Designed miniproteins, single chains. Designs and how they scored, part 12

Each design is a single chain, and the fold is of that chain. pLDDT is the mean over its residues in the fold that is shown.

## One batch from the design tools (miniprotein)

Design m390
Fold by ESMFold2-Fast:
Structure m390 (fold): chain A 100 residues (1-100)
Amino acid sequence: DNRKDYLSAKIKLNADGSLEVLEERGNLKNLTLKDGILTADVPGLPDGKYKVVFVDENGERKVYDAEIKDGVLTADVSDLEPGEYIVSLLDENNVPLVGP
């Protein structure tokens, strides 16, 4: 198959802390939120420091420090408010891993 390798997703964070994945692209899989910690499977990315970006429906950006270990992304997003977001990844130098 000729799937696009975008590392992005559209998600909804509910007021109860649950996360709904509305759309996922490429290899950003199994997005989950537990106790304010976001996790995702990101196969093919090397271990290291990254950033995750949330863009809300008003175009406001929130950037969180993230780490990839053994193909798993983790980020503390416990201050993120309920709402719909587009999620994407940056490397440690703020270079996008996915296009807008």
Scores: mean pLDDT 74

Design m391
Fold by ESMFold2-Fast:
Structure m391 (fold): chain A 60 residues (1-60)
Amino acid sequence: GPKVERGRDAGGAAGAWAAASGASVEEAQTLGYKEGLRTGGPEAGRLGREEGRKGGIQAS
C-alpha cells in the first residue's frame, strides 16, 4: 500500500544519499532498511534495504 511504497522510496533515498556521501554498500543498505522500516514498517524496511544496496552499488 502507499505507506510501504513511501517507506521503500524513503529507504532507497537514504541509502543512495549515504552511498553518495562515501558510505559502504553495507552501510547504505542498513540505512535504507532503517528508514524504510521507520516510514512503512517491516516490508518497507526490506524493500528500502534492497533499494539502498542498489544505490550503494551504483555509487561505487
Scores: mean pLDDT 81

Design m392
Fold by ESMFold2-Fast:
Structure m392 (fold): chain A 58 residues (1-58)
Amino acid sequence: SAREQVEALIERFADAPRLVAGLRAALADPVAAQWAVHDMLPLVEEYETLSREELNAL
């Protein structure tokens, strides 16, 4: 489900507090969760290359 995908993204990018806060907010609405996954898909590869310090700056 989109909720499970958002929860997986929160775990994967735990070092990005602002990103995690936005993803957690999206969990309140199933439609918001679907859009959060859609918006994250093109960014996943880039974000996986970032250091902890760079993720924290997002």
Scores: mean pLDDT 83

Design m393
Fold by ESMFold2-Fast:
Structure m393 (fold): chain A 70 residues (1-70)
Amino acid sequence: AEEAKEKAIEAIEAGNDEEAVRYATEALSAIEDPVKRASTETALALYAISLGRTETAKAIAEAGKKLDEE
C-alpha cells in the first residue's frame, strides 16, 4: 500500500500521468478504511494540482470515487 503511494508520488513528479493514475489506484484500492482512502485521494490529487498536473488529479479523484461506490 505505502509502496504504491510512493510510486504514485514519483510518477506525478515525473509527469508520467499513466503511471501516476495506475499507482494511485493501487494505493487507494489497498485502503479498506473509506476515510483514509478519501484522505489519500485528496492528498495525491492536491499534490498533482500543485505541480500543474490537473488531468492526473482529475483521474485520481475519479478512481477514488469509483472505489467508494463499491
Scores: mean pLDDT 78

Design m394
Fold by ESMFold2-Fast:
Structure m394 (fold): chain A 58 residues (1-58)
Amino acid sequence: GVADRLAAAGMSPEGARRAEASLRAGGATQEDVDAVIAGARAKDSLAATRALLRAGGG
């Protein structure tokens, strides 16, 4: 799942689960999911946060 991929990218398990829940609630596209994972992998919290807000964090 998305949470497992985010945790593998270095996000905390709790943070990864919260991010997955936000993406599901917002109806995130595959592009939005990939952007959040890329931000987490790069250790760029700001990029990951922007992608999550765009996906449906409103």
Scores: mean pLDDT 73

Design m395
Fold by ESMFold2-Fast:
Structure m395 (fold): chain A 74 residues (1-74)
Amino acid sequence: SMIEKIKNAKTRSQLVKIAVDLLKYIIENAKNFSDDKASSIYSKVIDTANRIAMGEISIDQGKEELIKIIKEIE
């Protein structure tokens, strides 16, 4: 599962790659969400990925934020 990949990630680069895969999933499945929900989730993933990539949050905090976003779309 994507949650397992997040839990097992050891580097910022690995977490950013997982975040990019999540963005692809949201884009490909946008029709299954309201426009407002799709836009909100997309923005959260972008913001979280940028904060991880720039070192603004810890690896563990980045994992928690990405898992939280995934639970919102399940």
Scores: mean pLDDT 83

Design m396
Fold by ESMFold2-Fast:
Structure m396 (fold): chain A 78 residues (1-78)
Amino acid sequence: VEEAREAIEKEVRELVDAAVRDGFVSEEEGEEMIKRSVEAIRNAPPSEQAMRDAAQQAFGDGLLEVHERRVREEGPPL
């Protein structure tokens, strides 16, 4: 269970780091997404599937929120 949690947390951090590097997310937005995802994983039931589902949901919600904010501030991608 602990190994699964660490693996999922690492995968989320790698995905966020890639999104920041590719310009989809700022460093500040990335930090918030990591915090949300780690909290979701820690609050999930102690099963690998539940932790993966929680991480995926939190990551997806964070990415959608960033996309909506960027569209509102920058307008649609040119």
Scores: mean pLDDT 73

Design m397
Fold by ESMFold2-Fast:
Structure m397 (fold): chain A 70 residues (1-70)
Amino acid sequence: IDQLSDLGLNQVASGVGLRGLIGHTTPALVKALLEDYGVPVPQTDEELQKLIDEIEKKKSSLVKSTNGMG
């Protein structure tokens, strides 16, 4: 379950990186990508902002074995 959420965040991070380069990363964009990739959407805007920060971190790490994917 935690791994699925982390995988989805990594997918969303890639999507945000591509679209966010041109414009600001907005909560609406992140929510749409989270739902599209099957990641649970936070119920509050504050939690969504924290998730955006985590997504940006995942972008830097990419998918390359940072979470022990085998």
Scores: mean pLDDT 60

Design m398
Fold by ESMFold2-Fast:
Structure m398 (fold): chain A 72 residues (1-72)
Amino acid sequence: MEMVRVDLTLLDKETGEVVGGESRDVPAEELEEVVAEMEAKLREAVAKDPRLEGRVTVSDREGRVIAERVIR
């Protein structure tokens, strides 16, 4: 079973500037839990500051992007 990389990115909607982020390498069996946790963090951040946009990107061990979610 391959490890997957989950990247959380927080950016300013107007400038596209990255204001925060987090990266984790996780076993595939933990992927759903980690993505849900990161989405919850992004929803909270965006709710507190509507200038922000959040993204969660999932990549396999070969660097292929397999999923992306945008939180507005």
Scores: mean pLDDT 79

Design m399
Fold by ESMFold2-Fast:
Formats: structure tokens, C-alpha cells, sequence
Structure m399 (fold): chain A 81 residues (1-81)
């Protein structure tokens, strides 16, 4: 279950960063990928800061994915505690 949550967190992190890149929020794909990696790492440790920030900077569809990422991070934190 923990490994499944970590895989979903990683997938959603890259999807959110890709959508932000398409919306012009990142000047390069490399920067979007770096953000996705950081967001995935933090979310895997139960830190939702970057996921919530990504959601607040985007349209409803991207915010929905960021909210889902935050939910998964909180579930993972609960399982690890």
C-alpha cells in the first residue's frame, strides 16, 4: 500500500508540473521536471507545501490533481506514523 501511494504521488507530481509548464508557469521543461521531483519527494514524506502551492497557481483541473496529491501525501504520512 505504501509503495502504491508513493507511485501515485510520483505520477501526479509529474502530471501537475507538466500542466503548469503548458500554462507557461515554467520557462523550461527541465525546471518543470525539477519541480516535479522536489514535489514528489516532499509529498512522499507527507509534506504537501509544494503540491498546495502548485494548485493555487493553476486552473481547476490542475488544482484537482494537486489536491489529490495532497490527499495521498496525508494518507502516506498517516501510514508511516
Amino acid sequence: EIKKLQREISRLSFEVADQLYQQGKFPSLSQASSFATAMSLLASMGDTTLARQAGSQSGPATQKKADRLSELAEKLKKLLS
Scores: mean pLDDT 78

Design m400
Fold by ESMFold2-Fast:
Structure m400 (fold): chain A 66 residues (1-66)
Amino acid sequence: MPLELTADEPQESPLPPEELRELVDYVRETYPGTRITNAEALAAQLGRGLREEELRRREQELERLR
């Protein structure tokens, strides 16, 4: 089932491809025996969580610099 109107919305792929690859590897490392058929969906969910954590880290660093 081919698609041609995909990736037009940069919503679930806010991360660069390099970070997405790391997320996929992380998921595979966490579940090495699990067959991941939709790793992109898992990577997108994890990517959002990591982004939020990075924002918090930046805010904390800015406060500590003060």
Scores: mean pLDDT 58

Design m401
Fold by ESMFold2-Fast:
Structure m401 (fold): chain A 79 residues (1-79)
Amino acid sequence: SEKKKIEEILKAIAEGLKKIEKVDDETVEKAKQEILDAIKSGVLDERQLQTLEQMAKIIKESEGDEKKMYELVAEMRAK
């Protein structure tokens, strides 16, 4: 069940990033790599899982609005 939830979160993140036509490719690839590395290592702590869930929510709320996505990411970092 946990694996399935993580896969769904990753899929939502990947699909959301693809919908945003002009995100800086290097930033996108770095974010994807960090998420993939966390899953590959099998060591997602509660904080990492929360971060993934927050990223999925940001992408879902942004619905291809790049500006809104960056604003929500900035809010998350400020906390």
Scores: mean pLDDT 61

Design m402
Fold by ESMFold2-Fast:
Structure m402 (fold): chain A 66 residues (1-66)
Amino acid sequence: MKIGIGRGVGGSYQVGEAANSGADGMLAIGEKNGLEFSGKGFRGQTAGVAAAAYAGDGLVIGISLP
């Protein structure tokens, strides 16, 4: 299960529960990062988001391309 799945199906809603499982926590954090950087790119349109998108998911890059 990767960040891509969480992005589509309530991955962000499971952040609290996933974090309780160590391995799941890392997956939830990664998904949360992708979502947060998506919002940051949308607001700031900063290259910094592109670097974060590379670590998170390519979907974020699509939003943060200034």
Scores: mean pLDDT 41

Design m403
Fold by ESMFold2-Fast:
Structure m403 (fold): chain A 60 residues (1-60)
Amino acid sequence: AEAARRAALVAIETMRQNIDMSQENVDGLYETAVRFARLDPANQEELVRDAEEARARARA
């Protein structure tokens, strides 16, 4: 659970920084964040929302 939460947070932060990333890379990080968020049910809803926001901002 803790390792999964950390992995999701790293993917979300990577999307937020959006350093020279293709849309394909952003989508891959989003999928990674959601997959790991699902392994941490206590924080899943917050992590998924943060991932959705980060992806939307990176694609704008």
Scores: mean pLDDT 76

Design m404
Fold by ESMFold2-Fast:
Structure m404 (fold): chain A 65 residues (1-65)
Amino acid sequence: LERAKKLIEYLKEKYGMSDEEIAYFLHERLGLTDEQIAELLGITVEQVREMIENYRKKLEELKKK
């Protein structure tokens, strides 16, 4: 858990990633469950799902086709 929290802080500081973007990448790239991401970010599973959905919608708007 602490290593993943430090990774999240690193991604925010060095790459300017938002919490939504981080939640999306943890889910899609690392295969973490919504429950594991919720524990890492200190939020609810519902909030994790909302953040991932919001970022997916943002990507769809950017790809718009």
Scores: mean pLDDT 76

Design m405
Fold by ESMFold2-Fast:
Structure m405 (fold): chain A 74 residues (1-74)
Amino acid sequence: SMAEILARLRALAETFDPEVRELVLGLAEVMEGMSPAEAAEALRGLLESVAPHLTPEQLAALEALVAEAEALAA
């Protein structure tokens, strides 16, 4: 479910640098009020914005969450 994806996003965010973590957690809170399609689009935009600030492992984990959210929104 999207709620499970957001919970996993929050857990992943705890591994991020403080500034990136704050941004991701803030967006996750806003995404709780979104439709699945809107949340998937927001997650794609987040990935594009934060990708340069992530380790390869963090980037792969976030990419997996975005793909899963997009599949749920389809």
Scores: mean pLDDT 85

Design m406
Fold by ESMFold2-Fast:
Structure m406 (fold): chain A 114 residues (1-114)
Amino acid sequence: SMEKEKKRKKYREEIDALVAELNGEIDRLNQLIRDKAPVEEILAEAQRIVDTARRLVELMKKAEKEGVLTVEDRQKVANALDQAIAALRQAYEATGDPGLKALADEVEKLRKEL
């Protein structure tokens, strides 16, 4: 139906936008680590990554419930979460801050929901 095609396109555009937002947040986190920024700034950016990852999973589940989630869009979400997990784990290894480990664990739990 034309309505389902419009919904599929809208969800794809929203997923692509959140993936781009998440990638930008990962790039910023990586820059903060390179610059040896204060741990408070690193944790704030890591929290933004977790919040965006949560929104991305919620959007994916909504598209799935509406019957418009494609395998390709599910894979984009999975890949984005895998990149976020890797970045948060690297931030934890660089800083030793247990808050970063907790935030990485939160995204891993979101990834298991896929």
Scores: mean pLDDT 92

Design m407
Fold by ESMFold2-Fast:
Structure m407 (fold): chain A 81 residues (1-81)
Amino acid sequence: MLERLRRELESMGLSPEQIEEAVRAAEALADNYDRLSDEEMFDAARRILLDLGLSEEKASRAAELVVRAAREMAERRRREE
């Protein structure tokens, strides 16, 4: 999962530092998945990426990828019977 996120962010031209911060954001959002709506997760991810110096367009696109990765991580952490 995080490998895919890293590759997608690299293809967008993010620096290694920006990629690692985006990965940490995805992990933090996964930990709070039950407390946040998809819109709140997107807004939180976008704000983090903007703070890292990304343009609004790149931050929005990267935020969608971060939220997707967070959702996939949260789903894997949940156990069913």
Scores: mean pLDDT 79

Design m408
Fold by ESMFold2-Fast:
Structure m408 (fold): chain A 85 residues (1-85)
Amino acid sequence: AEELVKKVKERIEEIKKENNGKVTLGDVIAAIHEAMGEFKLPEEKKKAAEEAVRKAAESLKKDVSDIVSDEEVEKILKALAEGLK
């Protein structure tokens, strides 16, 4: 779980460097899906993680094209970590 969250965080930082410090909700979700694929998560774990991320994203009341703050990213990543337990 920790290694996967770290990988997502690293990918988000790469995106921010390429986009003048900006990352969208869609970018965060894509980074999470990419990391879950790389770690070859079982279907049950993937489903739990996706549900936790979906609920956290909904709480931000933002569209996938909207820019998210570092605090909003941390909220989503904490939900991802909880979903992977």
Scores: mean pLDDT 80

Design m409
Fold by ESMFold2-Fast:
Structure m409 (fold): chain A 76 residues (1-76)
Amino acid sequence: MKIVIESTLHAAMLYLATLRALGVKKLKVKIYNEKGELIFESEDIDEAYQALLKASKDPNKLDETKVKVEIEFEEE
C-alpha cells in the first residue's frame, strides 16, 4: 500500500508522529520538496521525521513550507 501526502511541513510531521505512535515500523518514506525533488529517503520513520525537522530551518514557516511525503508499506 502507498500513501501520498501533499501538505505543509507541519502536517507531514504530525502524520509521521501519528504513525510512530501507532507502532508502524515496516515502511519506506520518501520526502520531496515543492519542486518535486527527492530530498530524503529512508526505511526508518524516526529518520524521516528528523529530516522534516531539518527541512524546517524557520519554525514560523512550518505551516508555509509545502512537502510531498510518500509512504510505502512493505508486504509481510
Scores: mean pLDDT 73

Design m410
Fold by ESMFold2-Fast:
Structure m410 (fold): chain A 77 residues (1-77)
Amino acid sequence: MAEEDERTLKLVEELVKKAREYAEKGDIFQAEVWTAFALIYAAIAKLAAERGLSSPETAERVQKLADEAVKIVEEAR
């Protein structure tokens, strides 16, 4: 469980990093695509936490990362 949670966090961190890189380059569409993937993982993490398959803390951290990507894209528009 903890290993899967850590892998999910690292993956979402990479998605947010890609969203930031594309937003900084002015490629808003690509930034939105990477942000959409981060939001999908946030939804999955929430569902997993509700079923006891993941920690609520991991779901909260993934959501915070996805929210950061959303803010980056909104500010770049």
Scores: mean pLDDT 82

Design m411
Fold by ESMFold2-Fast:
Structure m411 (fold): chain A 106 residues (1-106)
Amino acid sequence: GRGEIIVTLEGPLESMRYLLELAGAFARSAREAGARTVLISIDNKTGKVTVTAAVPLADFDEVEARFRKLLEQTLKENSSVVKEAEEIAAKAGKKLTISISSRVIT
């Protein structure tokens, strides 16, 4: 079994450059937290970027807790990138969405 921690970034296609910069930063945070594998998935038709961090089930709670703390730090350190993406989204009549979820695969 494994756990997966999933960060989803959604915005207009014009914001894609900034979504990719944030996804790269989140992927680095996931590795720092102890994720075994990290996958970045890009849907360039819908403006969706997903960062999936896979963790052995035995380590899941510890890695998830560390990753959530590092995500807060990463958002703070990349606040200018977030703001630029939000401004582009607002000009397109859309919103920047950043969400985190987790799941266990038995």
Scores: mean pLDDT 87

Design m412
Fold by ESMFold2-Fast:
Structure m412 (fold): chain A 91 residues (1-91)
Amino acid sequence: EVVLSEEEQKYIEAAGELQARLREIVESGASPEALELLEEAGRTGDIAKLEEALKLLVEEGLISEDEAKAIVALAQKRYEEALEYYEKAKE
């Protein structure tokens, strides 16, 4: 079996939780513009388009600014920063 570091385990856990949250957001009526930017970011790996999509979702009231920062940090593999923003978003 592949033994993951403690930090990699935290990253995988946070990624799973944030992916589930993004699925809920998509199902909750995100704008076509935000969904198009999310789809393009997912296809190309373009972090700037991910940031634009998440900014729209914050403006639409579907996510907090801290959730948006957590998702961006996670996409950049900055798992410690992603977890910090995710914890703030839970408050």
Scores: mean pLDDT 73

Design m413
Fold by ESMFold2-Fast:
Structure m413 (fold): chain A 68 residues (1-68)
Amino acid sequence: MSEEEQVRALVDALNALLFQEKEELNLSREEVLAYAERARATLIAEYPQHAALIEEKYAELVARVEAE
């Protein structure tokens, strides 16, 4: 896999885990968004070449969380 494909898969896996934890632990919207922000910052620091992709994926996550 390309590094971009690996980063995309990693972001998707982390977002899936976050939604699973939201359901299991009854996390508030604020708590979910706080975890997402920390994950986004960490991933951008690790993969700055893919910052635009990471930002896009987390913007989609925020929109999904706000729609629920």
Scores: mean pLDDT 79

Design m414
Fold by ESMFold2-Fast:
Structure m414 (fold): chain A 68 residues (1-68)
Amino acid sequence: MKEATVEGRGETPEEALLGATLDGYKLMPTYGKAASSAGRGAGEAARRGATRVRGEGKEDGTSTGEGE
């Protein structure tokens, strides 16, 4: 949460992402709601893909014992 935040402010890849995101925001003032609906659909599909991969990756049967 610091260090990288302190240095490389203009050289950080996060700055490039911010620039691209800001530009996208200016291009989609009204499309926000439509993009939100599309994003939810894509997010659901991505979750299913990730869940499938993780399920196939299956852990070694580790048990944390969190339910004390």
Scores: mean pLDDT 52

Design m415
Fold by ESMFold2-Fast:
Structure m415 (fold): chain A 86 residues (1-86)
Amino acid sequence: SMSDEEVLEELKKILEEIKKSKDPAEKTKLAEFAYSLLVEHLGIDENNSWEQVEEIIRKEMSSLPEEKIEELIKIWKELNELRKKI
């Protein structure tokens, strides 16, 4: 299992790869993979409201400093918006 910090660093790496890629199919695959990591690590499902997702992130990632939690929430928002556009 990945640690909270390892999950955050992997997600940051994937997001940077999405930004650098010019292939829409690769961007989609990377975004879905990053989202699946968040779902698997946090136990988030499709029934969770936005407020519940943020609360879960803050609770489950409590080992991280606040600035890293805020960074993870921003990544979550970006990945969720990318999935809606596909």
Scores: mean pLDDT 77

Design m416
Fold by ESMFold2-Fast:
Structure m416 (fold): chain A 114 residues (1-114)
Amino acid sequence: DPEFIEEMRKNRESREEQLEEEVREALREMAEELGVSVEEFEQLLRDGVPEAQQLFLRKVVRVLQKHANKVHEEMLKHGIITQEEIEENKEKTIELLMKHAGLSEEEAREIVNA
C-alpha cells in the first residue's frame, strides 16, 4: 500500500523523537556500566574502543529492534513484506550481534525478538 508507506514516512519524525530518548537512556545505562560519564562513553565509541562498541551494539540494537518489530508487524498486516523477509532480517541481525557484539546466539535471538 503506497499511501500507507508515505503516511509512515510522514510520521517517522515523531517516532524518531521517542527513539532518541530511549537511545539516550540506553547511553546513560551503558556509561554507568563502564563507570564513565555519557560524554566519556561517546568518546570511547568515536575512538573505536571494542568494549564500548560491543555494549553499544547490544543495547542500541535492542531498542532499534523493538521499534523495527512494531513497524514490521504493520508492514506484514498491509502485505508490504512477508514473514520470511522478517525472519531473514532477524537472522542477519543475529549474525551481526554475534560477530561484532560478542553475543551468543541465544543472547542475540533475545535481542531481535524484544
Scores: mean pLDDT 77

Design m417
Fold by ESMFold2-Fast:
Structure m417 (fold): chain A 80 residues (1-80)
Amino acid sequence: MALEHARKAAEAYLAGKEEEALAHEKKFAEEASKLDEKTAKIITAEGHALAAEAAAERGVEGAAELAEEYRRRAEELAAE
């Protein structure tokens, strides 16, 4: 699942595991590229929201606000 790879990439970056993060980012991009344009945009926004949520859980300032903004963007794209 593309969203799971986005979450794991964020967790790996926060843990300092850059190689694992890049591998998950590659998987996320590959899965997103197989979707139609609208769905790819929605999944990308949802992936950013999950990454921001993971950062917020680890105390990164402003991450919770970014997560809400990306979730709102995904909802707007889904309504089009």
Scores: mean pLDDT 73

Design m418
Fold by ESMFold2-Fast:
Structure m418 (fold): chain A 81 residues (1-81)
Amino acid sequence: NELLEKAMEYENKRNYEEAIKLLEELIERDPSVISEELVLYVTLLYLSLKKIEKAIAFLEKVKELKPELELLVDKMIELLK
């Protein structure tokens, strides 16, 4: 996926804000791309920016879009609080 590749390129340049923007755009366009790996990746990018509340908001949105990931997401939210 070209958006995912561009996001990784921005992460490599430590442009975490732009990386997150591209990943959230990807998720908004195609929620089927949401995987455990993608959820962890976006959460880690938010944590690199010290945006804990935004990381939690992202995780809550993931639960609505992908209920099958609820157990993983709830555990991640617990660790951030």
Scores: mean pLDDT 84

Design m419
Fold by ESMFold2-Fast:
Structure m419 (fold): chain A 95 residues (1-95)
Amino acid sequence: SLADLAAELRALAERFATLRQQGLLSADEEKALLTQILRTLYEAMLAYYKEHPEVPKEEVLKGVRKTKEEIIKLYPELEKDVAKLEKEFEKKLAE
């Protein structure tokens, strides 16, 4: 449901903030985790769009755009990998 999706996204954001604050991850581990979080958000938004095809694709993309921008802001070197993930997501949305 929309409520379940919102709760999951909120929980992911809170876990990310906690892990960063605790310094439990190396830079490489943090980059891998951030990339996986973004992938999970794209998958969740795809699932939502499949149940609600009346929602414009741009509104679905807005749901992950802020997270994507924050990741690139922290690790600019991930921009190419993130762009590849976004293209794969856009292709799946186009189906």
Scores: mean pLDDT 72

Design m420
Fold by ESMFold2-Fast:
Structure m420 (fold): chain A 79 residues (1-79)
Amino acid sequence: VQERAEELAERLRPHEEELLKAEKEAIERALKKAKEEGITDIEKIFELMAEEFVELVPEELRETVRELAELAREGARAA
């Protein structure tokens, strides 16, 4: 799992600057949505951040980002 996550991260590395901007925007959108919907569950907030982040990245990177997000979620759940 760790090796796969690193491989996916390397694929995203050339887009690091764009991904960092998308991450910041995704966090802001997720927190705003959580506040509007009264969501206080941290796990649900992380799920919203992942969804917003996937939508903000270019479509060609979307599958890679989704796979990395799923691996991160599994790691958080299992660890």
Scores: mean pLDDT 72

Design m421
Fold by ESMFold2-Fast:
Structure m421 (fold): chain A 73 residues (1-73)
Amino acid sequence: SSELERLRELLLSLPGMDEERAERLVALLKERGATPEQVRRLIELLEKHPSALPAALEASGVASAAEAIRALA
């Protein structure tokens, strides 16, 4: 979806992010059946707090902080 493409571009702008990790996170969101509303919420949270990726994923209701950390490893 266009929202997932926008999220990927945003993830790639974050310090310490690479294409492989960004793709793993996008794949996790697809596996969890993330809604466009949840993806938009995640984007808004990350734009305000770029260092808080695991917390933003948990707050958007898509994944736990532990799942996010695992996908980034």
Scores: mean pLDDT 79

Design m422
Fold by ESMFold2-Fast:
Structure m422 (fold): chain A 75 residues (1-75)
Amino acid sequence: SLDELLKELVETMKELKELNDELARAIAANAPPAKIQELLTKIREKQDVLKKLYEEVSAIDAERAMKVAEETAAE
């Protein structure tokens, strides 16, 4: 459903933010290269999921997709 897609979109955006924050902390802490690569891989995977979800939501309701993006940015 649209509501489920919107929920997944918001959750994926939050997860991506958390992964980017974790990457920044790992770099600052001089984490092993393997840990940095693991985080980069996870970020790429989440970006792909986000793109697909956004395209699916936008195909159904472009206004709702835009509203969700605005609300998530305001957090």
Scores: mean pLDDT 81

Design m423
Fold by ESMFold2-Fast:
Structure m423 (fold): chain A 66 residues (1-66)
Amino acid sequence: GETLRKRIEEALSHLSPEELELIYEMVNSLPHLTPEQRVQVAQLIQELVQGAPVSELRKKLKEILK
């Protein structure tokens, strides 16, 4: 809950412009997604916070947005 959200906020302050842009793209797509796609996007955000490369996450996002 709250602890996880705070950790995400702290991680966001240390992200590169490319990582922030990807998060912005993910968040902007949420209102247009199915519940299943929203879960997949949430998993991508978790992977980004854990240090996954933007290029890999962008490929996964394209697959989700089909």
Scores: mean pLDDT 74

Design m424
Fold by ESMFold2-Fast:
Structure m424 (fold): chain A 89 residues (1-89)
Amino acid sequence: MEELIEKLLAYLEREKFGKTEIDLMIETLKELKKTASPELQEQIDKVIEALKEYKKTRPEVEASEERLQYARLITEIFYQELKELIEKE
């Protein structure tokens, strides 16, 4: 789990994600959390907290519509990886 979060944060740093993109990622995870299992909800909360802390280190930069769509897509892909890790016995 920690390794998956660390890989995500390293990716966001490499791609130069700003506060606006990270906010959209957090909101996307909150939406996905509503339909998740209790175990998956606990892990999503950990990811949201990690993103909130990381966001504090990032600049306020205007994100293009394409960058926002990309942020949402990356979040949905990460959610599926997280879900498979948690829900696969």
Scores: mean pLDDT 82

Design m425
Fold by ESMFold2-Fast:
Structure m425 (fold): chain A 86 residues (1-86)
Amino acid sequence: KVEELREEAGELERELARAFDEGAEPEELAELFERLAEKYEEIAALSPEEEKGRYLEMAEGYRRLAERIRREKLTAEQLLALAEAA
């Protein structure tokens, strides 16, 4: 079932790209990043120990980003600007 989780993560990534293009509200963006974090945590749980760390690191990154979006009310445009600056 790890392949299904990978496909679901890919679908969430496509939804996230669409949300950015649409200029989605901060809460919608945060929810998508949180769902993506959850999928990578599930993938990590089913992955070999060597790959597990990488997926958990990705999940942690997405979770922290979702928290930041909610706290700072970051819009899609502001997130893109931050990515350009970093």
Scores: mean pLDDT 81

